# Designed miniproteins, single chains, continued (5), part 37

Each design is a single chain, and the fold is of that chain. pLDDT is the mean over its residues in the fold that is shown.

## One batch from the design tools (miniprotein)

Design m17352
Fold by ESMFold2-Fast:
Structure m17352 (fold): chain A 92 residues (1-92)
Amino acid sequence: KKKKLEELKKLIEEWKEALEKKIEELLKEGKITEEEVKKAREIAEYITNNDLSSEEKAQLLKENNLNPEAREIMIEIIGIKNSEEIYLKKIE
């Protein structure tokens, strides 16, 4: 059990680092704005904290008109947050 939890933690940390590096590169290239990154993070947090249905998630995406890069960042943040919550539940 301990070894699998350590591996999961490492994968989550590596994913977080890879995402932050990707965001920095996209910002440097002008492919995304700081406002779009902030919006993607806020939407991801709202989705993960509110147990939204698939329909509610789809509607939220339509209403917020995220560009493809911001949408991808949002999806990756949701995946990371869900993985962190699974990890925390196993150690609590």
Scores: mean pLDDT 78

Design m17353
Fold by ESMFold2-Fast:
Structure m17353 (fold): chain A 60 residues (1-60)
Amino acid sequence: GPLTLEEMKEISEKGAKLIKEGREKLEKAETVEELAEAIGLILNGIGEVIEAELEKRRAA
């Protein structure tokens, strides 16, 4: 079913936190594995933010 406003806010906040954590980890990455993990976090966070924003725009 459609996401609630509270659910959309939680997903957006979670996505933003993942992007922030991923960027900080990317700056500190010393190995290929750490680099891959950081990029994965950023991509996951971007996906969460995009989904929440699209749901919000469809609800308007």
Scores: mean pLDDT 78

Design m17354
Fold by ESMFold2-Fast:
Structure m17354 (fold): chain A 120 residues (1-120)
Amino acid sequence: MEEQRRAALEALERDIAERGGLEVASFNPATGEYRFARPEDAERILRILEESGADEMVAEVQKLRKEAKEKYGLTDEEVASIVVLHVLAKLAEERGLPDAAAGYRRMIDEIIKRVKEKKK
């Protein structure tokens, strides 16, 4: 599992780099600009994880996606953004960038908080 997780993260990093970064994400670290991710980008990420045999990461992402939709009532774009940010946090940790990983996790918390605040 650990070796398959590393292979999955390396495959994700390569995909992101070959595409010049993610076209739409809830946070762009190069510009500090916030945008919602495309659902297609989240589906591509899940496919790469599945193809790499990172079953634990696939289960983690699927659980996060389900909770975001069912528990918090997030839109498809907000759910895609959480998936993308979660994977970027894992990639940042693998690269030894804990501050970047923490930043991506804070953005996930902010998206969830905004939805909760709209219900008050």
Scores: mean pLDDT 71

Design m17355
Fold by ESMFold2-Fast:
Structure m17355 (fold): chain A 80 residues (1-80)
Amino acid sequence: SREELEEKIEEILREIEKILKEVHEQALADPSKREEYLKKMGEVFKLVKQGEEAREAGDYEKALELFEKAKEVAEKALAE
């Protein structure tokens, strides 16, 4: 349902925010990783924007897929 998709989107957005905060803290602690972190953050923001556009268009399934991709990119930034 739309409500279930919205709940999943909100959960993923909260997880992305938490991950990006950790990425930011790591970038402050290790300047050698800043360039790669900024690149990954740019990719996350692009995917989040595309997800919000899909959500505004009423395509909640597409929005969820885009937000899940954004989370994956953010997680990869922490793993490196």
Scores: mean pLDDT 81

Design m17356
Fold by ESMFold2-Fast:
Structure m17356 (fold): chain A 63 residues (1-63)
Amino acid sequence: DEKKQEVLDLSRQGHLAILNKDQELVQEIEEKAKEMLETDPEAVKEAEEEELKRNEEKILAAR
């Protein structure tokens, strides 16, 4: 759970950094993401799936 939260946080920060064209931040986040992918690929996969699931569930619950 904690590692999933970290991946989700990194993903959001990375997206914002790309939008802002903050190359330094993008590289830092990319390196962190790479490290997590190396150490805990499962957590990264689960975080991606959970974000999609949460978005879907929120839409379904609201409708």
Scores: mean pLDDT 73

Design m17357
Fold by ESMFold2-Fast:
Structure m17357 (fold): chain A 81 residues (1-81)
Amino acid sequence: MEEAEKYYKKGLELFQESKLEEAAKEFEKAIELDPNYAKAYNALGHVYALLEKIELAKEYYKKALELDPNNEEAKENLKKL
């Protein structure tokens, strides 16, 4: 849990620096450590949407909602894609 959060936070830092591909790798590591980490799936959806990989972004947002159906951010982001 704590180790997955570490990679998630590193991904967020890289995302703020617009290092999108590097951010994606860190979020993927978080998911490898915790496959039920809804926030990491949502973050990957954001990254891939910005990289214009819309189908991939939709899949990650769907997975985030499957794990956390009350994630309002993921619902809104899916509607905008």
Scores: mean pLDDT 83

Design m17358
Fold by ESMFold2-Fast:
Structure m17358 (fold): chain A 105 residues (1-105)
Amino acid sequence: MEEREKERQEVARWIADKLREIASPLLTIAREAARMLKENLPEEEVDRRIDSLAEKYGLTEEEKEALRQAVLDGPEAVRAFLEEWAKKHKYHPSDLAEALRIVDA
């Protein structure tokens, strides 16, 4: 019974994340990058998560490689990536501010 409750919580969180994803890919990329930074994930896990993000949001091979390198280099590199990605895709300044806040938290 406890395993099913955990799965329901994971599904509910996944649905909430998917709804935000439809609203702002930038915020979802920021959340996943912040999570990878905080959890100190092994390189193979970072690669797998970045591959998933690239598939979902249509990141170019260059953008995918830049995001991977930014996560490995740390929070400042991730901030720089998000600023360039937001500029390229013409995100509103408030969305960029929220994305940077997520990384800084």
Scores: mean pLDDT 75

Design m17359
Fold by ESMFold2-Fast:
Structure m17359 (fold): chain A 94 residues (1-94)
Amino acid sequence: SLSKEELEKGVKRYEEEIKKDPNNATAYANLGYLYYQLGDYEKAVEYFEKAIKLDPNHPSIAELYRMLSEAYRKLGDTEKAEEYEKQAKEIEAK
């Protein structure tokens, strides 16, 4: 996987992208993935939730719900993890 330095460079890049375009759902999703890889699960949740709110029909929407579920499991929030896992499965069943 990417080094911590490469992950931190990615974070800065996508933070600059959302500063220029606050409605860029893909940039928020990418920040979520980077923070998840850095072990910052609280920020990962924040950015994944923002991505889903900005674009509920994002091409990666099922994957975003799966990642959100995994991040909540890392935080010990089993109820939210199960809720988002269910949402991912419902999308995949369509």
Scores: mean pLDDT 87

Design m17360
Fold by ESMFold2-Fast:
Structure m17360 (fold): chain A 67 residues (1-67)
Amino acid sequence: MKISDEEIEIAFVDMLYGLARRALEQGREDVAREILETLEKIAKESKNPKVQKHAREAVEELRRRLA
């Protein structure tokens, strides 16, 4: 069984988003901002439009929580 690169990248975005949300719940805005920067990089640099969309949605949600 081979997991696709798309599935791995989407799972990675979901994991990062979950970690950022937990960091915000703990008052760790510093950690959440580091993860946001990583998600913004994925949204800009990913060659897969599904991964780009997923990362962009995570970025927008985190920006709303940090505002």
Scores: mean pLDDT 82

Design m17361
Fold by ESMFold2-Fast:
Structure m17361 (fold): chain A 81 residues (1-81)
Amino acid sequence: DLVERVRAEAERLAAALRAGDAEAAAAELRRLEELMREARELAEQGKTEEAREALEVASRILLAAKEEAERLLPAIEAALA
């Protein structure tokens, strides 16, 4: 289930953000980006409801860690480069 896989990855990313672990956050972000590519492919196939639910779940979880993400953003960007 794409929605559950996205929820699990978003929770792992949020946990890394709260722990201040930029390298772990960058790794989890890459995994979440792959899942978001799958969601886009599903939307292109007309399965827009599954894609929408996946985006809503990820958004809700990550918004709860927004302040931690903002603090770590420069380090995450460096790890992604």
Scores: mean pLDDT 83

Design m17362
Fold by ESMFold2-Fast:
Structure m17362 (fold): chain A 66 residues (1-66)
Amino acid sequence: GPLTPEQQALVDEAAEAAKAGDLERAIALLQEALRMGADPRTISERLVAVVGELGERLLVRAVLGL
């Protein structure tokens, strides 16, 4: 389903952290979005649009708690 405005802000901040090379911060922000009930598919689609294949890798780590 669609992201809430708060979930969208977390995903966008995660994408910016990833672009800056702060992968640990990106993962932590994605974990917070998931904890708030964000749809992993919607997060994936949004991240891939902004940071490409890296977005999928970060989301997998966030989901697995790695």
Scores: mean pLDDT 84

Design m17363
Fold by ESMFold2-Fast:
Structure m17363 (fold): chain A 68 residues (1-68)
Amino acid sequence: EEERKKEAAKSLIEALQERLKAGKEALEKEAAEAEKKGDLETAKKLLEEKKKAEKEAEKKIKEAEELV
């Protein structure tokens, strides 16, 4: 029954990678809009959230990779 478990883990890894990519793009876009409005504090916070999202996604991807 390892085949189904490996397939599920692979799908999870792909989903986590896609979500990370989409999340990074969204946060970058919001940070750029904040910069255009002169709200540098909000832009800085959004970029910090992007870094946190990258770290969390990397951890989850590594955990899922261990299941493959």
Scores: mean pLDDT 79

Design m17364
Fold by ESMFold2-Fast:
Structure m17364 (fold): chain A 84 residues (1-84)
Amino acid sequence: SPLEKLAEELYEKAKELIKKIEESKDEEERKKLEEELKEIIKEMEALAEMAEASKDYELAKKIREKVKEIEEELKKVLKKIEEE
Protein backbone atom coordinates (compact mmCIF):
# COMPACT_ATOMS: atom_id res chain seq x y z
CA SER A 1 0.00 0.00 0.00
CA PRO A 2 1.42 3.43 -0.95
CA LEU A 3 -0.19 4.99 2.15
CA GLU A 4 1.33 2.32 4.43
CA LYS A 5 4.81 2.84 2.92
CA LEU A 6 4.56 6.63 3.30
CA ALA A 7 3.33 6.28 6.90
CA GLU A 8 6.31 3.99 7.67
CA GLU A 9 8.73 6.53 6.16
CA LEU A 10 7.17 9.36 8.23
CA TYR A 11 7.31 7.22 11.40
CA GLU A 12 11.06 6.59 10.86
CA LYS A 13 11.65 10.35 10.31
CA ALA A 14 9.70 11.11 13.50
CA LYS A 15 11.84 8.67 15.53
CA GLU A 16 15.02 10.26 14.12
CA LEU A 17 13.76 13.75 15.07
CA ILE A 18 12.95 12.59 18.63
CA LYS A 19 16.53 11.27 18.97
CA LYS A 20 17.88 14.62 17.73
CA ILE A 21 15.67 16.50 20.22
CA GLU A 22 16.94 14.29 23.08
CA GLU A 23 20.61 14.75 22.04
CA SER A 24 20.40 18.51 21.30
CA LYS A 25 22.04 20.92 23.76
CA ASP A 26 20.63 24.03 22.00
CA GLU A 27 17.14 25.26 23.01
CA GLU A 28 16.50 26.98 19.64
CA GLU A 29 17.51 23.81 17.75
CA ARG A 30 15.13 21.75 19.93
CA LYS A 31 12.23 24.15 19.17
CA LYS A 32 12.91 23.84 15.42
CA LEU A 33 13.06 20.02 15.65
CA GLU A 34 9.78 19.98 17.66
CA GLU A 35 8.12 22.08 14.92
CA GLU A 36 9.36 19.65 12.25
CA LEU A 37 8.06 16.71 14.30
CA LYS A 38 4.63 18.38 14.70
CA GLU A 39 4.46 18.76 10.88
CA ILE A 40 5.21 15.03 10.47
CA ILE A 41 2.46 14.16 13.00
CA LYS A 42 -0.03 16.31 11.03
CA GLU A 43 0.99 14.58 7.79
CA MET A 44 0.55 11.13 9.41
CA GLU A 45 -2.94 12.17 10.66
CA ALA A 46 -3.79 13.20 7.07
CA LEU A 47 -2.67 9.75 5.86
CA ALA A 48 -4.92 8.11 8.49
CA GLU A 49 -7.86 10.18 7.19
CA MET A 50 -7.02 9.11 3.61
CA ALA A 51 -6.96 5.47 4.72
CA GLU A 52 -10.41 5.88 6.34
CA ALA A 53 -11.72 7.54 3.14
CA SER A 54 -10.50 4.40 1.29
CA LYS A 55 -12.29 2.23 3.93
CA ASP A 56 -8.94 0.85 5.09
CA TYR A 57 -9.86 1.15 8.78
CA GLU A 58 -7.08 -1.21 9.92
CA LEU A 59 -4.40 0.96 8.26
CA ALA A 60 -5.95 4.15 9.70
CA LYS A 61 -5.90 2.56 13.19
CA LYS A 62 -2.27 1.43 12.73
CA ILE A 63 -1.18 4.95 11.66
CA ARG A 64 -2.98 6.57 14.63
CA GLU A 65 -1.34 4.10 17.04
CA LYS A 66 2.07 5.12 15.60
CA VAL A 67 1.18 8.82 16.06
CA LYS A 68 0.23 8.10 19.69
CA GLU A 69 3.59 6.33 20.24
CA ILE A 70 5.44 9.35 18.77
CA GLU A 71 3.51 11.81 20.97
CA GLU A 72 4.10 9.73 24.12
CA GLU A 73 7.85 9.37 23.36
CA LEU A 74 8.18 13.13 22.71
CA LYS A 75 6.40 13.92 26.01
CA LYS A 76 8.81 11.65 27.92
CA VAL A 77 11.89 13.17 26.22
CA LEU A 78 10.72 16.75 26.88
CA LYS A 79 9.97 15.94 30.55
CA LYS A 80 13.46 14.41 30.94
CA ILE A 81 15.06 17.55 29.41
CA GLU A 82 13.11 19.83 31.81
CA GLU A 83 14.27 17.71 34.80
CA GLU A 84 17.96 18.11 33.85
Scores: mean pLDDT 86

Design m17365
Fold by ESMFold2-Fast:
Structure m17365 (fold): chain A 80 residues (1-80)
Amino acid sequence: MSKEQLLQQIVDAAQSVSLFRSSLVPRPVREEAQKRLDDAVAQAKAAGVTPEQMRKARDDYPIKTPDINAELDRAIKALS
């Protein structure tokens, strides 16, 4: 998997987590979304994705909401 694909997986997973956090959804669904995000970040870190690459992917993402930005900021910190 390319670094670009790993960055896209993190963005997609972060969006899902942000949407489910703002919704009344069952706990197992929320836990599954969080696990997908955690797994995507772990895979990206193992592949050598840098915080700077993640920050650029966040900046290039067309939807900038506080909730999505918070999840992506956590991913950037986890990659450090």
Scores: mean pLDDT 79

Design m17366
Fold by ESMFold2-Fast:
Structure m17366 (fold): chain A 71 residues (1-71)
Amino acid sequence: MSREELEERAERLLVELYLQGRLSPEEATAVGRLLRAGDERALELVARAIEAYEQGDVETAVRHLREAAAL
């Protein structure tokens, strides 16, 4: 997956989970900021979150995104 594709998928996932009430505005904002900064740990956690979400594991996806937000 290209970095541009990863960032686009990540942004869609963050918005979707925020609208579903699964992420707080603060969590979504923190992850988005780290992705724009090119934080390697955040990029890895977000890639794992996207993979989990695509497999139907929403709870694991949320856990990875919350871990990224706490960086």
Scores: mean pLDDT 83

Design m17367
Fold by ESMFold2-Fast:
Structure m17367 (fold): chain A 85 residues (1-85)
Amino acid sequence: GPLEEAKRKLEEAKEALKKGKGEEAMELALEALRLVEEAKPSLEVGVLLGLALIAAGVGKLINDPMWAAEQVIKLAEEAIEIAEK
């Protein structure tokens, strides 16, 4: 289901980050967070997705995709924890 797919995408994002692929890691982590919202929509998950989109935008503006990926991964991890309650 979408939550299991979100967990898979998040692990792929973490692996991309370890390889220095910040843009790929950010995209995978954003997709994971969208899948969490699809699986268990809540105000809290929606706020985390909004913050992740802001972090991704800021990362592009300052040309720091590694920082952006780290922020989005953390937000996606928190969203998965909320969805598993």
Scores: mean pLDDT 88

Design m17368
Fold by ESMFold2-Fast:
Structure m17368 (fold): chain A 64 residues (1-64)
Amino acid sequence: SLEEEIMVAMAYIVYGIGLIMERRGIPGAREETIELLRKIGEKAREEGHEEAARVADELIKELE
């Protein structure tokens, strides 16, 4: 669905910005990015968007 595609795109954008901020040495960037990805994944699960939820979970694992 279009909603799921947008959620997947949002997860990747959040992840990319988070990596840039961590690389720049911004304190708490990694933890904040993980929190935002968890929120995306939770919303995706609530709405039945399994692909978006999986993408968010995989990106969180890459940051942990």
Scores: mean pLDDT 88

Design m17369
Fold by ESMFold2-Fast:
Structure m17369 (fold): chain A 67 residues (1-67)
Amino acid sequence: LERSRAFELTVQALEYLKKGDYEKAAELAREAIKLDPTNDFAWRVYILALKKMGKEEEAEKLREELK
């Protein structure tokens, strides 16, 4: 259940990212990570949203931790 919901939230986050609503995209991706922290797709969307928001240092730190 949590895994399926995490996927849905990640897809919604990606849609907001495409619309330019980076704050909402980060919020939804963070919720997806909370439900399934092993979801690499959710982490990638979250990192990309942070980078688009100008939080490049936070995004880079998380990206290095996931390698």
Scores: mean pLDDT 79

Design m17370
Fold by ESMFold2-Fast:
Structure m17370 (fold): chain A 88 residues (1-88)
Amino acid sequence: DILEKLKEASKNKDYFTELKLINEAVKKGIPLEEIYKVTSPEVRKILEDVKEALRLIAEAITKYSLTVANVPKEEAEKDLERILKSIE
């Protein structure tokens, strides 16, 4: 069970393994609320901080594209996806 392995990684403060297991759980369609129940507070904060940063970047790119570059929102979102893929 992936959630049980995630709970063990959290208990052992193995944050790298915890992040890998979270990625696997998301890919398997396990709800985020179930994943968060067994993740460490430290890793949960990192995920929330990353999510908020990505949201702010997406908003900034969208605003710039609409007000300066006249780029449609859909194209701005595709550009963000390409940038995110290049920094993986």
Scores: mean pLDDT 72

Design m17371
Fold by ESMFold2-Fast:
Structure m17371 (fold): chain A 75 residues (1-75)
Amino acid sequence: SELDELRAAVQAATSKQQIQAQINDGAETLVRLRAPPEVMRLFAQYASKAQAADTVEQAKATVLAGLDEVRRLLA
């Protein structure tokens, strides 16, 4: 699925810039999939937390957790 591809891309990211690029791609993917407003809001909250993270590892873990929650809501 596109969410699985996005999750793999986030796991492969090695910089905050790459993680931010995946956050942007994820937002576009959710819009294209016509995700409900609550899912869009949840993803935006995790994206904001990832942007505030001090390390690449923390940002990556935050985005991955957000994607896992999005997948649960879309199941």
Scores: mean pLDDT 85

Design m17372
Fold by ESMFold2-Fast:
Structure m17372 (fold): chain A 71 residues (1-71)
Amino acid sequence: SSSRDQGKRYTIKAANAAVEGDAEKAEEYARKVIEALRDDPELAEGMLRAVETVAELAGNEEAARRIRELR
């Protein structure tokens, strides 16, 4: 579906931003994941948890914190 496709694209962008050290951009894309998946909150939470994990593994603690606060 288009909402799932949008959510997946923004999830990838959020994860990439987290790996690149850009916590602001990671949060921006994570908010877009929530918006794209507003009718599927379980899927949105799962995608945000994935981004949080990627941020933690990349050592971007600020991005991980910001993503966690959105859940």
Scores: mean pLDDT 89

Design m17373
Fold by ESMFold2-Fast:
Structure m17373 (fold): chain A 51 residues (1-51)
Amino acid sequence: MIAEIMDEAYKKEPTRDALAEAFEKAGHEELAAIVRGDWVKVQEIVKKKIS
């Protein structure tokens, strides 16, 4: 799954934004937030999932 997400990102452009967008489209919002450096968003997503 992660390898597929990275492959899709590199089809567009090998940038942080492209990788983050690919993670979001694949449903990995926490990984996308980590790539963007939005730690507050990461904490909110993780807290919701471990409920």
Scores: mean pLDDT 68

Design m17374
Fold by ESMFold2-Fast:
Structure m17374 (fold): chain A 62 residues (1-62)
Amino acid sequence: GAEELGRGVAEAAASGEAGALAAVGDLIKSGMTREQAERAVEAARAGDVEAAARLAKEGGAA
């Protein structure tokens, strides 16, 4: 679900630049646009895991 995906995105983003890029790719594969995926990853990198999960859900990556 979105909560699991949001957690995964936050963990990947926290692992550094390569992890953040991988998280964007995973969100795009889940049906999100690049713009939506980048916003979700940026929220996760800023420490806002709840916003990252919400953005992933809104982008259709449920």
Scores: mean pLDDT 70

Design m17375
Fold by ESMFold2-Fast:
Structure m17375 (fold): chain A 60 residues (1-60)
Amino acid sequence: SLRERGEEYRRRGEEAARAGDLETAIRHYQLAGQYFALAGDDEAAAEAGRRAQEWAAKLA
């Protein structure tokens, strides 16, 4: 399902963030947010988007 895809990308993004690969973490968080939004999970989509933006701001 779209929600399961979102959870998969969120998990991969969390793994990347723990490994210090912030660029990969940002990309996966953005993908997770897109899938959560398509699944109608606005709260999960917003959370994933916020995390991606926070990390992106530190790398800009």
Scores: mean pLDDT 86

Design m17376
Fold by ESMFold2-Fast:
Structure m17376 (fold): chain A 100 residues (1-100)
Amino acid sequence: MAINEELDPEVQKELEKLAEQAEKEKDEKKRLELIRKVLELALKHTKDEKGLLLLEAQLKLVEELEEGEHDDEKLLEKLIEWLEEKGYLEEAERLREQKK
């Protein structure tokens, strides 16, 4: 993935700073807000279709966590269903194989 080829060094530093803040944050809601900001900033600067898909999938997981879903198996199933709805059938099948 060529996410970094057009990324301004200051944008990359902002992404790293937000990620470090998320790792240090003990409050789950604030940590999810920081992760969301990282993903939204990365999404704004990503032009690659695979990169966009991965970032949108991660944002979908953050949204489910923010809504109070904490079951890893349910989160995985929701991600698989979202990928299938978007037409990413190969990616969805790979995740089903990871289903323990």
Scores: mean pLDDT 73

Design m17377
Fold by ESMFold2-Fast:
Structure m17377 (fold): chain A 55 residues (1-55)
Amino acid sequence: AAAQIARIEAAIAQLEAQIAELRAQPPSQQNRDLIAHLESLIASLREQKAALEAA
């Protein structure tokens, strides 16, 4: 459980760093679509983390 939670936290941090990098780039539809996709992945990972913490 703890090791799985740590991996999820690391994945979330990596995705948040990618979003920050994309936001530093000139705005484009491609970047907006990718940011939305990454935000969706973070939401899914946060749900998985919460389920593991509740177990």
Scores: mean pLDDT 85

Design m17378
Fold by ESMFold2-Fast:
Structure m17378 (fold): chain A 58 residues (1-58)
Amino acid sequence: GELTPEVQALVDEGLRAYARGDYAAAAEKFREAARKAESTNPEVAARLERGADQVAAM
């Protein structure tokens, strides 16, 4: 999707946390990315929020 460099950096941090099994940190980074993406791409923001909720439930 069309992500700003700031949103992309937060997604990358979340994916790194997820890869090491730190689901709480991954969920927080995906929520931060969603908040920053909301004004420019609400669809991407909604997907990131769903991802954060799913990861937080692990």
Scores: mean pLDDT 82

Design m17379
Fold by ESMFold2-Fast:
Structure m17379 (fold): chain A 64 residues (1-64)
Amino acid sequence: MLELARRIYEEAERAIKNGDLLTGAAYVVALAMLYVAAKSKNDPEYEEVKRLLDRAIEALNAAE
């Protein structure tokens, strides 16, 4: 799961940097769903997925 979360985070960051906030927000939602799935499965890396989600949310908020 962490590898997928990293790729989604990279796409979110790229979209936000390009000013495509709608696409950036969609990737943030995808990260949130992945975090919930990782936590429900007791994935040992779920906290790292949460850190990526938190960073993506901060980046999106900073772009407002």
Scores: mean pLDDT 83

Design m17380
Fold by ESMFold2-Fast:
Structure m17380 (fold): chain A 92 residues (1-92)
Amino acid sequence: GDSLKKKLQDAAEALKKSGIKAEIELEGDEVNLKLEGLTPEQIASLALHLIGLELDGAKVEIKITGDTLEAKISGLTDEQMEDLATALKGLS
């Protein structure tokens, strides 16, 4: 729903304020994200969270290149989307 899209956009804006270039898109049950300017600790934290989502039944594709993390995540529940938004906001 619109509230989950807003939470993900609020997370993107929080990341931008911390110096991370954040692009987050919600398309149905699929989240596409591209984050640039991450520290190694931020990459590790987010990658572990995304692996956790895959273990909980989501489909996750991750690409890491230098300080950039790209992910395509599908099959998310509303609770998993809120948890993802919280994890993203926590990187700032």
Scores: mean pLDDT 84

Design m17381
Fold by ESMFold2-Fast:
Structure m17381 (fold): chain A 80 residues (1-80)
Amino acid sequence: MEKLKELLKKVGDLVVRLHEVIQRLKASTDPEEQARLRAEIERLKAELDKVNEELSKYGYKVTVEYDPELELITVRIEKL
């Protein structure tokens, strides 16, 4: 139970960081900074995939979707 809570907290932390990085990318005009921020987004997505793999062992699935038009990150947590 404690491990499940830690994984869900990690999802929340990663989603917050992903949103922050996306907002910084939108505000950036420096190509080198934009490249670093895109790399960070891909790293955060990979980390979310790893957490989702762990969550599936506990019968849960997390789906994270970003809507660039609404500037919203949607997180769905589903029991398998």
Scores: mean pLDDT 79

Design m17382
Fold by ESMFold2-Fast:
Structure m17382 (fold): chain A 88 residues (1-88)
Amino acid sequence: TEGKKLVQKGQRAFDEGDYEKAIKYYEEALKLLGDDNSTVLTNLGQAYFKAGNYEKAISYYQRALSLDPSNLTAQKNLQQTQKKLKES
């Protein structure tokens, strides 16, 4: 689907270090796939973290976990991001 293709484009941009481009692709994917997609919310959190926006990263990880409490990636990244924000 178009939403899944946007997730793949976002992942590619993220891997290439273009976090702003990754954010744009993941936000468009979220609009098409619905805001209840824990994986895409986690990917947005990771992209915002790499862009240096720790507050938005935390928000997206918390949203991912509210939808899927078993999302280990979101759990680990939330803890790391909260620690980084405290050190700032």
Scores: mean pLDDT 86

Design m17383
Fold by ESMFold2-Fast:
Structure m17383 (fold): chain A 55 residues (1-55)
Amino acid sequence: MEELLERAVELAKWLLAAGASEEEVFREVTRWLQSQGLSEEEARRIAREAVRRAL
């Protein structure tokens, strides 16, 4: 879990640096976390934390 959060924060930082909005970053990070096997609810929870830490 912590490893996925760390990678999600890194992804969020890259997307923000590329000019993506916070909403776009949240959607992309959530999609990536779901591709890693997380449920939609768990992915959204971790994505919110990742975006918060990336800001």
Scores: mean pLDDT 83

Design m17384
Fold by ESMFold2-Fast:
Structure m17384 (fold): chain A 96 residues (1-96)
Amino acid sequence: SAAERIGEIGLEMARLRAEYLAGRLSAEEFLERMRRLVEEALAILEPLDPAVAAEIRRLWEEFEEAHRAGDEEAALAHYARILDLLLEAYRALEAA
């Protein structure tokens, strides 16, 4: 269930980004919904892999800063790295 939920969170983050890029979701709503998903992922990962959780938290802070600054390229890079870490965590949990 932890692996399944991490996978679902990653997919939901990708959908939110697609809706934001399509102009169907405001920047504020996008950040709020993304933050909730990241917080949920961190709650799952913190007891299982605190190092990965700490890296995702750092990347999320950098994503928020880049997004507020209007640095779309930097925001995309941090977002992509968060998704990569969630995919790595999903695979590790499935293997356990």
Scores: mean pLDDT 87

Design m17385
Fold by ESMFold2-Fast:
Structure m17385 (fold): chain A 73 residues (1-73)
Amino acid sequence: MIEEYEARLAEDPTDEEALLALARAYVEAGKPEEALRVLDRQGIRMVAVYGVVPSEEVRALTREIARLAGLER
């Protein structure tokens, strides 16, 4: 599933559904730090390259996963 969502984001970097699904897939795989990396990099790209601000849902998920990553160590 991760590869499918990465392919969707490569085709449309503003695809929030793919971004949210990819982040959740990384968390389910036990990789919350990788989920945060994807959310951070894609969020920066959406704003800097496409002028699109990430939605409240993307921001809320990012905060939630950041807490989860903090519990890892």
Scores: mean pLDDT 76

Design m17386
Fold by ESMFold2-Fast:
Structure m17386 (fold): chain A 86 residues (1-86)
Amino acid sequence: MKLTVNFVGADEAGKKAAQQLAQSLEGSGAKVTLQIQGDNVTVKAENASISAWFSTIAAAGDLFGAGYKVVSKVNGDEVTVTLTPA
């Protein structure tokens, strides 16, 4: 699957979570692109495994517990997760 995780207005916790997610996705064999633009961080993974998806759900859950708003969209083989503070 194709996975895109957008961290909008990320604080230090969000930026750390994005980097950890990128490393986890690369470890699963996915083709990962990490883009950092100020407080906006985008993690893209192509050919993502089920393990990569579980890592994404776990990261989203942790940040939701830390006050982030989480929105997920599924369109065929593409999954987009957007995280914003508060």
Scores: mean pLDDT 75

Design m17387
Fold by ESMFold2-Fast:
Structure m17387 (fold): chain A 95 residues (1-95)
Amino acid sequence: KKLITIEAIIRSKDALKSTIKFLLEYADKVIVEIKGEKYVFTKNTTDEEIDKAVENAKPGDRVIFEVLTSEENVKKVIAAVKLYTDVEKVEIKDV
């Protein structure tokens, strides 16, 4: 498995929500740090729970994604974040 850490600037609250939902298609677990708070998402997380987590996110906020996925999904995870956010830093580790 791979742990991918991505630092990104969000374009909107809706873009952040879309990023999280897309990542959950390819990841076992997604941790997102939003305004200093860490939120844990899994495939069982509801849309309402995601909405609550991102409710105070604003355009231009810096967020950190920690994504646990299979090696085959690494490229898709990075592409998903780049589609909806402005990626500043990516780190990939074997776990």
Scores: mean pLDDT 85

Design m17388
Fold by ESMFold2-Fast:
Structure m17388 (fold): chain A 45 residues (1-45)
Amino acid sequence: SSDVEAAEGQLELTKEIMDKATDVSEEKKEEIIKRGQQNLDDVKS
């Protein structure tokens, strides 16, 4: 569905942003990415 593609795109962009961010802690980056992954999993379910 279009929702899955949108969620996958958002997760990919979030990973890119986190990879470039230098002022965000590793723990916070993992939390943000985990939330994006959870959203993708919810959309797939």
Scores: mean pLDDT 81

